# Designed miniproteins, single chains, continued (5): the designs that were tried, part 60

Each design is a single chain, and the fold is of that chain. pLDDT is the mean over its residues in the fold that is shown.

## One batch from the design tools (miniprotein)

Design m18066
Fold by ESMFold2-Fast:
Structure m18066 (fold): chain A 99 residues (1-99)
Amino acid sequence: SRPEANRILQRRVDEVAKLQGEIDQRRREGLEPDPELEERLRRFAKAVERAAEAESIEELKEIAKEYGEDFDFLAAVAGQAAEARGDRERADRFYELAS
């Protein structure tokens, strides 16, 4: 459902915001970059970008597998992206999967 999709999206975004905060704090303290943290952020960004452009459920499942992201989260991302493009029917289908 759309409310459930919004909750799933917000939780994952909050988790990633915390990761970005750790990267930013390390830079402020003059510490060397943590390659693991920065790679996690890069993988997340690529997964979101690919999910936003996904045209099928099968493609979305492959993205989830490749990047280690939850299918429900990527379905919520795909739904939000479809809604932003005015594709309401596709958005509703993806939001139904995010449950």
Scores: mean pLDDT 83

Design m18067
Fold by ESMFold2-Fast:
Structure m18067 (fold): chain A 109 residues (1-109)
Amino acid sequence: MAEKIREIAKNKEGAQKLIDTLEEIASEVRKLAEEHPDDKELQDLASTLENAVKRMKKALEEGKLDEVAEILARTYEFLRQAAETLSGRAGEVARKAIEKLEKTIDELM
């Protein structure tokens, strides 16, 4: 998967589509986090994804596609680990996030 992300992110259009998908995921996670303010794992997941999206957008605006690819690959691995290790709401949403991201990757390959 990390290799496929790097291949897609070689061009600005592919990078933008992956960033757009992660921004949608981050928004969905934030909404769920706002509905469950006492769920600390869910709060941390939402903040991590929002920060990743912000950094990727800045790198893309600066034409740093290599940086975008690396942040995308690291964010994917973070979500994979969260999906495998977290329980409850945070684990559930991380698994759904990985499925949505993998679907976008498959559509772009």
Scores: mean pLDDT 85

Design m18068
Fold by ESMFold2-Fast:
Structure m18068 (fold): chain A 68 residues (1-68)
Amino acid sequence: MLDVEKTAKGIVEAAQLNNRVALKRAAQELVEAGADPAAAEALIEKVWADPSTSVEEVKEEIEKLLKE
């Protein structure tokens, strides 16, 4: 079961640390949790382009991706 808050924090920290490998892993975790692969990649690219993106913003985007 995906911990949305923990995943959002991990994505923000990885982007701030310029850790591309951790961002790719986070995208895979989102896909495994039921997110569309293209949408998961778009979120990671967005956060990579803007490392000032807040944990709350990333959390909201993840919740949108995981809505059934």
Scores: mean pLDDT 79

Design m18069
Fold by ESMFold2-Fast:
Structure m18069 (fold): chain A 89 residues (1-89)
Amino acid sequence: EISEEELLEAVMKTVEENPEVLDSFPEFSPEEFAEKFVEMIKEDLEKITKEEIQKMIDEIEKAIKENEAPEHQKNLYTLLKGVRKNLGI
């Protein structure tokens, strides 16, 4: 029952409350980052349970950790945790 709209709002709220998260993505505005994040998982939302959304967040976190410097990992982790909290997952 999690819609793309609910997910987008949760991401935007998390970024607004934790603006330092965008220090890891300086080329994106808060809106652009939220839209990109939603785009990455929206195609599966129709078929996904809350548990599968958590799994996708974990996969994104792993992919980011493999591609990002350790300094940026905390900001990305804060974003993912905040989104889960705001979605009530």
Scores: mean pLDDT 66

Design m18070
Fold by ESMFold2-Fast:
Structure m18070 (fold): chain A 63 residues (1-63)
Amino acid sequence: SELAELYQSMADYYRNKANQYTDLSNLYLSRGDTVMSNFYQRKADHYNRLADIYDTLSSTNAA
């Protein structure tokens, strides 16, 4: 359905944002900045949760 496709697009968008924040977290960790690493990891976790919600919504609307 169009709704399932919309939710999948939103899931993909938020997953990409999470990946960008994970990369940034890893960059700060490699520099020994654990405070900034943790900050960006929390941002990644937030966007991964949003992606998971939209993945679930996509699956439940895939008729």
Scores: mean pLDDT 90

Design m18071
Fold by ESMFold2-Fast:
Structure m18071 (fold): chain A 87 residues (1-87)
Amino acid sequence: MAAELEELGERYRAGEISLEELKERLLELARRIPDERDRLAAEYYVLAGYYYLLGKIDEAIEYLRKAKENSTPDGQATLDKMIAQLE
C-alpha cells in the first residue's frame, strides 16, 4: 500500500492523473483496509484532502473531523493540528 500511495502522489504531482482520479484510486486503496474504523478514517482523510485541493476549506475541515472520530489518539492529535491550521 505505501508504494501505491507514493506512486499515485507522484503521478498527481507530475500531472499524469487528475485530482478526481487520484481521489477515486486513494478511496479504492482505503477500502482494502480490514478494520472498519481505520477504513472510515482513511476514506474521510482522502475526502478532506480532495476538498482542500478544490479550495472547499469548510468541507475539508468537516471531513478531517469525521476522520478524527475514527482515529487513534495519536492520529487525532495530528488531525487536530491540521484542522487548527485550516481554521
Scores: mean pLDDT 80

Design m18072
Fold by ESMFold2-Fast:
Structure m18072 (fold): chain A 99 residues (1-99)
Amino acid sequence: SMEELEKKIKELQKKLAEALEEKKYEEMAKTLIELLDALLEYIKSNPNLTKEAIENLIEALDDLLEYLKKLMGEDNPLYKEVKAKIEEVKKELEKLAEE
């Protein structure tokens, strides 16, 4: 389960990088949403993750949102879908940080 999840994360990271390089923004958005779901599942499976590490992940997600806003524009439907997923993941991470 954990090893399969780690493999999935690595494959999704590679696919995301390729989609970004090729400017395939629809594939990029779908891959990023899948990657965010897999990362959240991985994080929830790690009881030793510190509050500081969770806070750093939330900051990284905010930086990612700002980058994507500049890349695609805030009115882009794909940006809105990714933003909704990032906000969902941030909310779950905040719950984990509060224990």
Scores: mean pLDDT 84

Design m18073
Fold by ESMFold2-Fast:
Structure m18073 (fold): chain A 64 residues (1-64)
Amino acid sequence: MKKTTLSFDSGGPRTAVVTLDEEKGTMTIDVIDEDGVVLRRINMTLKDGKAVSVESVEVREPVP
């Protein structure tokens, strides 16, 4: 599993946490606000290095 983070501003400070699970062929992007609340989660299923399924869900949960 590989993780990277990007900090940006979109109506306030945000952090995007990208998690790549190579064993499952999935990639998840969590958009987190300054209080550690996940505002949105984007789930992608990868096959042969390409996204074959993309789901975007509004969340409102604390970061684990």
Scores: mean pLDDT 70

Design m18074
Fold by ESMFold2-Fast:
Structure m18074 (fold): chain A 107 residues (1-107)
Amino acid sequence: LPSLEEIDSLTDAADLLAEARRLLDELEKETDPLKILELVDRLLVLVGKLMEVVTPETAPEVLALLERLIALLRKIKEVSDEETAKILEGYIAGLEARAAELRALAA
């Protein structure tokens, strides 16, 4: 799992996308609830950084990443306890808003 300092050192969209895809691949195969939440936390930080550096050219790639993350969070929510599901529902809502911003930028 990358440190927050390692994520903060990433400034290029390509590097941010590569790291986010790597963490999504880890999230898809993770079964430990605490590790899942830690991976989600790192992915949300990476999404925030991607939104700061996104351009109309990169928006479709960032959107695809967000759609994949949203789908995974919905799947995790279905098997989570009520408290965790509520937290994930909040994250999904925030990511859906970001996806709408990216669709407008890509148009």
Scores: mean pLDDT 82

Design m18075
Fold by ESMFold2-Fast:
Structure m18075 (fold): chain A 66 residues (1-66)
Amino acid sequence: GNASGAAASAAASHEGALRGDPEAAAKGVQKLRDQGLLDEDLANRAIELARAGKALEAAHLSARAS
């Protein structure tokens, strides 16, 4: 249910960067996992999605744990 919201502008900015650099997206997810903020399985799935060119999906997945 992530349809719209003014407060979501920050997330959109982050997604913009992720769409330009999937490696940056993957590193962000790994950092969340290392801090214990994200489950290992979820983090791995988000990383795979980012590397597959689905950075937007990866960003949404990692944001849910934040």
Scores: mean pLDDT 61

Design m18076
Fold by ESMFold2-Fast:
Structure m18076 (fold): chain A 87 residues (1-87)
Amino acid sequence: MDVNGPMSREKLLSSIRAHLAYMEREARADPRLSPAAQAEIARILADTLARVEAAAEAGASVDEMLAIYTEGMARVSAVIREARAAA
């Protein structure tokens, strides 16, 4: 797949998928996160991926897809902060 091709949305989707998968693995490996916090993070990551993929299929811009991704990452960060504050 041509990373610098005219399919900017495809490249962004691939990058988002890879990063969301990485974040799920990191959350599962974090001993400071309760099983409930890990489950919530996994749910947010799955929801974020589904929203980005749906937006891409609907013809959303790269900026719109990035906004959905950024919102999802903010939600994950909030769960991690709350879990760490509770520990």
Scores: mean pLDDT 79

Design m18077
Fold by ESMFold2-Fast:
Structure m18077 (fold): chain A 92 residues (1-92)
Amino acid sequence: SEIEAITYNNLGVVYKNLGDLLGAASSYQKAIELDPSNAEYHKNLGLVYEKLVELEPDNEAAKEGLVASYNKLIELGDPSLTKEALEKLSKL
């Protein structure tokens, strides 16, 4: 359901604003499960993993999540988000 996907994305935004990065990642992952082609959800998840890598540079799961999220943005082919994803990946 589009409404369910949007609801999980909104929940992810709330968790992120509260500083709960793991809660945010989980909520964005559920949004992606419901709507896997929505570039915004993959971008939001990538930004959460980027923050997790900044806080915990040795967190391999967060690094893998970051790479996977930005590679998916490139695959989906949105020109502005593809450019952002390529810039983020080049800094790893």
Scores: mean pLDDT 84

Design m18078
Fold by ESMFold2-Fast:
Structure m18078 (fold): chain A 91 residues (1-91)
Amino acid sequence: MAMLEEEYRRLREEALRAAEAGDVLKAMELAVEAAVRVGLERGEEIAREALGVWLKKTIEKEKPTPEQQKKWQAAADLWLQETVEEARKRL
């Protein structure tokens, strides 16, 4: 249990750092790794948090219109679904 918690924290921190750097692909790969290693629910949580960080940083930098922001949110929701489905296939 303790080792899984440490692994979860490590993968989450790495995914959030990748998202902050704009590397959403790496963040999603880390979320899939977490799903396989520490559980699907935890991997989904990492993916959701990382996409949230990436979206927030991108909005702050680019200052998009409300329509563009809505499209980016929809894309993030789709990427989350695809990431969870990929993780399920690897279980």
Scores: mean pLDDT 81

Design m18079
Fold by ESMFold2-Fast:
Structure m18079 (fold): chain A 74 residues (1-74)
Amino acid sequence: MVRVLREELRTPEEAREAALRLGLSPETAELVGRVVAAAGRTIVELRALSADEAEVTLDGDSSAHPPTFRVVRA
């Protein structure tokens, strides 16, 4: 079942902790944290599709323009 969190995740640690709360695996949560670290941007929406798959939406100047990435554990 898809679970969604809509809050500002500003640090890799916040993103990892939020991913764990949504039931993502520890390895997938680490990858979600790395998205924040690599992009240098805030996550505004985190969507857990499964334990090993998530969608991450990063901060943008408008809700119509935020970039969305899919994170999948191999």
Scores: mean pLDDT 75

Design m18080
Fold by ESMFold2-Fast:
Structure m18080 (fold): chain A 110 residues (1-110)
Amino acid sequence: SKLFVNLAKILFYQATGNGDKAMEIYEGIEDELADFLNKKEKTPLEIASENALKALLNNNLDEAEEALSKVKELDPENTQLSGLLEAIILYRKTGNVDAAEEIFQKAEEA
């Protein structure tokens, strides 16, 4: 989902000190995010993606990794979201911006 890809990018940019880029993306998705939050029926992939992002917001890396594994199981063809989530997890674990940016760029190319 493009919504979850954009939410993952927001978290990555906020974590790496690019608040201006995070804000630009957020402003572009406010309506889509509101529509999603009001959605009564969610797919398993949407639930797993939401769980991964919530875990990252709460700095719960173990829950984020479990949710990421579920995202990969449910959508193995879509490497963009999983790659962005991996970049955020790596950065939070190591503080290594360069390694995280390499994974982020590969995910953007997917």
Scores: mean pLDDT 83

Design m18081
Fold by ESMFold2-Fast:
Structure m18081 (fold): chain A 60 residues (1-60)
Amino acid sequence: SDEQIARLRAVIEENEREIEVLREAAERETDPLMKGVLELMAGSSETLRERLLKRLAELE
């Protein structure tokens, strides 16, 4: 439905913003352990984005 597509697009946009914030935070982080955590979180969010985009393609 159009509502499901709109909701999924909104979730993807929020996920893309989160990835950007995490990547920017990782670049500024001076603690190697925290930097690694932020990079891992960004990578996990990128994997989720791929799954969301595949789902969106199925609904379009």
Scores: mean pLDDT 88

Design m18082
Fold by ESMFold2-Fast:
Structure m18082 (fold): chain A 91 residues (1-91)
Amino acid sequence: GDSMTVRIAMDADGRIDIAALSQALLDNAPPSLRSYVQQFIQIIATRADADGRITFDQLRQAAADFNQQHPDIRITIRQDGNTLIITITRL
């Protein structure tokens, strides 16, 4: 199936800017994944703090919740140092 992977920097507190994350996800989304990416962004947006940031743990929980609701999609969140790696695959 179609897949995408994005890499984004986290700050020292393990927080990610949602505007930057959303842009990276949309820029890398093939047409077949675009609607799912938009749905995932909406879930993330509901969990942002007042500064528009989300923690690594909140992002992992958002991915787990998305995976439970979308059995044809797999979102994997992993960390390599200060880099967040997000893979979205259509099964």
Scores: mean pLDDT 86

Design m18083
Fold by ESMFold2-Fast:
Structure m18083 (fold): chain A 57 residues (1-57)
Amino acid sequence: MSGTANDLQQALSEHLPLNQAQLKDPHFLAKALEILGDTGSVEEAAKELKKYLDDQA
């Protein structure tokens, strides 16, 4: 579990202004992976996650 986790965390951190607490949250990571699987793109996943975070804020 070296490639996917590191790649996802770094991509999300670059596309979204996320805190380490959110990046470490298993629920948040699970949603990110689910969206990635649905969209197939980190860019699209970041957009969906941005909406999710905005709604939670």
Scores: mean pLDDT 69

Design m18084
Fold by ESMFold2-Fast:
Structure m18084 (fold): chain A 87 residues (1-87)
Amino acid sequence: MSEEEKMLERIVEFIREAGEKYNIPEEVTERLIEAVRANPFDFSALAALTRELAATLTPEQRAALEHITIVAMLMAQHRDTGEVKIL
């Protein structure tokens, strides 16, 4: 696999694990993963999707989803040797 493919799989794994930990609905997590798989560098699309999905969530789930999306975008930007600390 390319480094970009490895990064993408790490992002997907992070989203899945964090979504489960913060009890975010699976449908919401799946939509975010799909968007990341389609275009991990389309930060505008990811931000728009997160805002749309957040409208249906509790304040706690919303904060967690926003945090997850930001970390995913940072992981995509720092693809060299992702020193993304688990938050």
Scores: mean pLDDT 76

Design m18085
Fold by ESMFold2-Fast:
Structure m18085 (fold): chain A 75 residues (1-75)
Amino acid sequence: MEQRDALRGLAAAYKALGKQEVADAIEKNIDRIFAPLDLLLDELAKYMKQGALEAIKAAVSPEIFEKILKKYEEL
């Protein structure tokens, strides 16, 4: 559950940053992508720093967003 939520956030981040093809690939393969949640949270924190904060916040649950913010504070 948490991994799918984080992957939706990642797709939203790529879309917000103009990488629609990467976002589409993630959404198409969301149930086939197996990555540790911690790694996804680290990636999302980096994209928040690049300007995708609002897109990520809209795409993920408040619980996952809070975990991403914690990683963002470590950057």
Scores: mean pLDDT 80

Design m18086
Fold by ESMFold2-Fast:
Structure m18086 (fold): chain A 88 residues (1-88)
Amino acid sequence: MGEIVIKKGTVLTSEDYDKIKPDKIYEITVNIDGVDYNLLVSGSRPGGNLDPVTKKGTVGGASVTDFIPLGTTVAEDVKIVGETEQSL
């Protein structure tokens, strides 16, 4: 899927985080301290990892606001890139 959920240039608010669903995987590029980080956001689990060397990371849906705080500007359109894999 390539559906745009949040448009480039958006300053993130709590309402924008409500658009991120736990059953989807999102690719989000955000500007943190003048550096663009490319992040994968998925699921409803807490936790995440930001690699300052590669400028990439993963963030659990429950920790989105911890890693991408309110007021962060979106550097590229936020897109759905997949669905959360759940193996039975």
Scores: mean pLDDT 76

Design m18087
Fold by ESMFold2-Fast:
Structure m18087 (fold): chain A 81 residues (1-81)
Amino acid sequence: MKWVVQEDPNLSPEEQAAVRELVARLQEVVDEALAAKLSPEEVRRRVEEVGREFAREHPQIPRRTVATLGALAVAEYERLA
């Protein structure tokens, strides 16, 4: 993974592991989108859906963290596409 994620010291080890799982899921979205040649709009929509589902499963994770990771995934896709 090429994009950098800063560890939040206020998160528990379990929450930090959840953030790493979110990053992996977002990378899968980017990889699939590149293979399928999806539009940037469709990629943003899929990233937002992943973020919403993650936020429901992990309400203790700050929304800013989820939004930042989603934005980085979209930026990575736009850079590689």
Scores: mean pLDDT 76

Design m18088
Fold by ESMFold2-Fast:
Structure m18088 (fold): chain A 90 residues (1-90)
Amino acid sequence: MMSQAELLRLVGRLARVALEAAKQMGWPEAVVQEIRELVNRAIEAITKGDYAGALESLRQVVELMKQAGVPPDVLAEMEAILAEMERGLG
């Protein structure tokens, strides 16, 4: 079973990928704030042992990025990080 510290590292990596893409694409501050809010919810959920809530918040980040039109390689990296978290919780 993956440790809480390892889960938080993966959340941090997913957040970095998402926020770097948003900045490079010049997305509105409102979108950047929504990403930060969802990431913070995932961190809170993990610290409370609510792994289902954490995964749902991170899936919302991935869906937001997909709808906003991130490049396929960025989307694939985010989906790979999410899949690694799901596997670590199983």
Scores: mean pLDDT 83

Design m18089
Fold by ESMFold2-Fast:
Structure m18089 (fold): chain A 72 residues (1-72)
Amino acid sequence: SMEAIEQAEKEFEKTIEWLEKLGTPKAKEAVELIRKLLEKLKENNGELTPEVQELLREAQRLLAEIEAELAA
């Protein structure tokens, strides 16, 4: 639904803002990946196409790496 897309966009905007404040190279890469994910999600009306699923996987991987680096 449109409401689900709007909620996802708000959560991604919060994550992007946090990453931009971090300013690390990986954080910048994650911002670009999340923005691309949001664009593809909107283009497909929220459908989890194979392309969207791969972008989600890569975003989750980068976020996990950033979290691990902050914890180390």
Scores: mean pLDDT 80

Design m18090
Fold by ESMFold2-Fast:
Structure m18090 (fold): chain A 66 residues (1-66)
Amino acid sequence: MEELRQQVRDTGQRLSDDYRSQGKDDLSEKLDELVQQVVDSLTPDTTREEAARRLSQAVKEALEAG
């Protein structure tokens, strides 16, 4: 469980850092919020595939929010 949460955090942080380095601070901040929601939604029954899907959705939502 914790390993999966850490993987989601690490991937989300890497993406956020990439956007921040491009001067997209608002996008990075929104992504950080949505990634945290994904991490908080993870249960022992959540598969790695489902966690990856939720993370992808979070990135999409951050991009669509502007």
Scores: mean pLDDT 80

Design m18091
Fold by ESMFold2-Fast:
Order: sequence, then C-alpha cells, then structure tokens
Structure m18091 (fold): chain A 70 residues (1-70)
Amino acid sequence: SKEEWEAVLKRLLSNEVLSPEELAELAERIQSLPEEQQQQLRDLLTFYVEYSKNPAAREAASYLLEALAA
C-alpha cells in the first residue's frame, strides 16, 4: 500500500523491536520522501532519540536519522 512505511514507523513508535531488514527498508523509503516530509520525520525521530525510555528504540531512531542526513 502507499503508506506501508507509516505502518512500520507506528510499530517502532509502539516500542516494537524492528528487524535490521525492516529498518533498512524503512530508511530507504524515508529517503525517497519529499523534503518537507523528511524534515517532519527528522523532528519526530530527534524527539524519539531524546525522550524514549527504550534503548533499542533510540538506536533505531538514530539509525533512521543518519539515513535522513545522507
């Protein structure tokens, strides 16, 4: 579907552990988004890195932020 990456992101935000394969696919998809949507995701992921109580979720969010910085 058109919003598959949003479903995966919602799983991450619900404190589910994503596989490395799911993270790599999500990173590739978000890099293909328009700049305005990428900026909104950067803000969201930065907030998640700073305030999430789950270390695995913080690491996943950091990985996605690095993908958006490339």
Scores: mean pLDDT 74

Design m18092
Fold by ESMFold2-Fast:
Structure m18092 (fold): chain A 73 residues (1-73)
Amino acid sequence: DAQELIDRAVEAGLKGAELGKKGDILGSIGYILRAIGDAMQAGLVAGKDIGEVLNLPRVQEAITKALEALKSA
């Protein structure tokens, strides 16, 4: 269950990166917020701090790619 939320957070972050590269700033921001929300829910389900989930390599990489794409837009 928590793993599904982590997978969804990664997918949302990567989608945010794709939209950011295309210049869809609002779409990118929306998916970044969704990634953070999914990560927060994963933390709650797993009994972990949100920071621990956000620092998972897959989650951190996906969100970082989205932020870098948004920065370039």
Scores: mean pLDDT 81

Design m18093
Fold by ESMFold2-Fast:
Structure m18093 (fold): chain A 110 residues (1-110)
Amino acid sequence: SLEEKARELLEEAEEYIERARELLEQGDFRGAVEYLHRALEAIERALELVKQLTDQAVRDELLARIRELAKEVLELALRIVRETEDLDLILEAIGIALRAIGILFDIDLL
């Protein structure tokens, strides 16, 4: 079902965010950026499925979960921007932050 697939994608996103956090604590900013990209891809796919759900209670539950995950991605991306001096990584992290903000804005317009 669309609900089951959305829940699976959000579980994958949570695992990618946790891995990004671990890599960031180790000073692996490149690895953290890679996992944040994977998390965003999973969140964006989940959002497209959630928009198609007709059960309002389930949709609202999953939108709240997407909002929390997008906020976590944004926080970690902004942390990379603050902690690295690598311009290429700063630009990648800014891109991730903007995509996360886009998800939050999209949800608020629903």
Scores: mean pLDDT 91

Design m18094
Fold by ESMFold2-Fast:
Structure m18094 (fold): chain A 80 residues (1-80)
Amino acid sequence: TELTRIREEALARVRAIADAAGLSPEEKARLEAAVAGVVDGSEAARQALEELAKGLPADEAQRLLQVAEEGEARAAALLA
């Protein structure tokens, strides 16, 4: 589905950011779950993602939040 494609593209970008930031597999999995939730419109997932982003370098944190926001906007437009 188009929603699955949007989520998968966001997760691929998030994995690249996590790898560049040197995150553990567990941290990477938590980040992926938070981004997937944000794409699906979960406010709880957005809060979790914002907390996780605080542990990243500023540039990587900003890129991560942009990826999640773009995915959410695309998914919301699709569901409207």
Scores: mean pLDDT 82

Design m18095
Fold by ESMFold2-Fast:
Structure m18095 (fold): chain A 106 residues (1-106)
Amino acid sequence: METLEKIEEALKKHSDIPSHYISALFLEILKYLGKATPEELKKLEELYKNYLTPEQIKIIEESAKKIAELYKEREKNKDNKEKSLELAKEITEIIIETIEKLHELK
């Protein structure tokens, strides 16, 4: 999937960014989707407490909310291949932008 390749390229560019930023972002997305387990919610709280600043948490929460909304829109448009691909591209661009913003605050 082209989306995964773009995420991998962003991670290679920012190889010095801590993995806990990425973990927190994906866990926050799961939380907004209502798909996070109680264990995943506890892990997110631990990441926020131990590894992230309030400014970084705000960026993650805002980005995760946008990604979750786009993901829900993509699920509603699953039979529309063109719209689904456009939404996947937008999600990927937000993920990359979020990684870059978190790296700048390091």
Scores: mean pLDDT 76

Design m18096
Fold by ESMFold2-Fast:
Structure m18096 (fold): chain A 80 residues (1-80)
Amino acid sequence: APLTPEQQRLVDEIIEAIKNKDLEKVKEIFDYALENFTPLQVQQIAAEVFRRVRAEGTPEEQKLAFKALQYLNDKLMERS
């Protein structure tokens, strides 16, 4: 299923934070997503971010995205 416009906006904001090498900003956006979306919707946001970074990102951007995904997975496990 396609992302909602609000989910697409968060994906774009996360991608820009990754391009800026700002891991703390990526974590803040994921914290916002966890408070305002369902776990499934947050996983959809993360999946699209990872897909775009793998397709178009530099190795450094891919490494930062992986660190952010580890943070998100830890937070999702804490909420389960």
Scores: mean pLDDT 85

Design m18097
Fold by ESMFold2-Fast:
Structure m18097 (fold): chain A 85 residues (1-85)
Amino acid sequence: MKPLTKEELLFLLKQLIRLVKENQWVLASALIDFLYENADKLEWTEEILKLLREVLEASKNSFLPKSDIEKIQRLIEYAEEKLKK
């Protein structure tokens, strides 16, 4: 069980952006799965939401599977609901 801090989540999202931009979609997919499975355990902030949106933008020019892009979109929706509504 992993209690992720805001700093750890920021680090992981920065890694995810790099992996997506480099088209390392296998590693990116694994990290997306991890974040999606642990969404309820993450410290969501406006900074995190911003980075998650950057991941989504980067994914549009990547070999990332459609299912992984959908998981990113669901994470964004979840974070938005948790932060404001």
Scores: mean pLDDT 79

Design m18098
Fold by ESMFold2-Fast:
Structure m18098 (fold): chain A 92 residues (1-92)
Amino acid sequence: SKVEATLYNASGTVLGVLNEQDSAEKMIEDTKRAIRTLFEAGYERLTVEIKADTKEVAEKMARELKRFAEELGYRVEVEVSGGTATITIERA
């Protein structure tokens, strides 16, 4: 199934887009790396929008990204609607 993750700054500007067809696990790892890189670059808030073929895949990716960001000490909010998950991550 195709999965897409789009990363936005606080103003809604697109910072990056990740696409993967075969592995949700690879998409999760690539998205974690992108999140870390952007926060290290000085971003204070990121929104990650995940579009997946199924709600199950969107929820799995949202859970893993939430855990990852919370373990780094960031504040995380998650909203899931169908195959779309929106994860908002803020520096605490």
Scores: mean pLDDT 84

Design m18099
Fold by ESMFold2-Fast:
Structure m18099 (fold): chain A 107 residues (1-107)
Amino acid sequence: SAVEEEVRRIAEEAAKRVAEILGEEAGEQVKEELLALYEYLRTADLQALAARLRESIPSLSPETAEVARRLARALEADTDEGIVEAVRLLAEYAVYTAEVAKKRAAE
């Protein structure tokens, strides 16, 4: 489907970016995790998942809380577009996390 092709493209782009930062193994892991996330989300109760994410927000760091709020909003839409946005958001977060890990390793 067009949705599956879009998710695959997002996962492959994130994997390439993470591979450039942390190496090929890390890139492959991110790709597998994003594709597994999509398979989970397509069958999940998105409203219930969004509610659980919102409940966890007070215990998160400010940066992670903002990602969680955006993720909850995408899932609350309960649409294919919302699922794609959730995968895209987590793909960007994976790249950000790789950059942070690389910077810490250089110190």
Scores: mean pLDDT 87

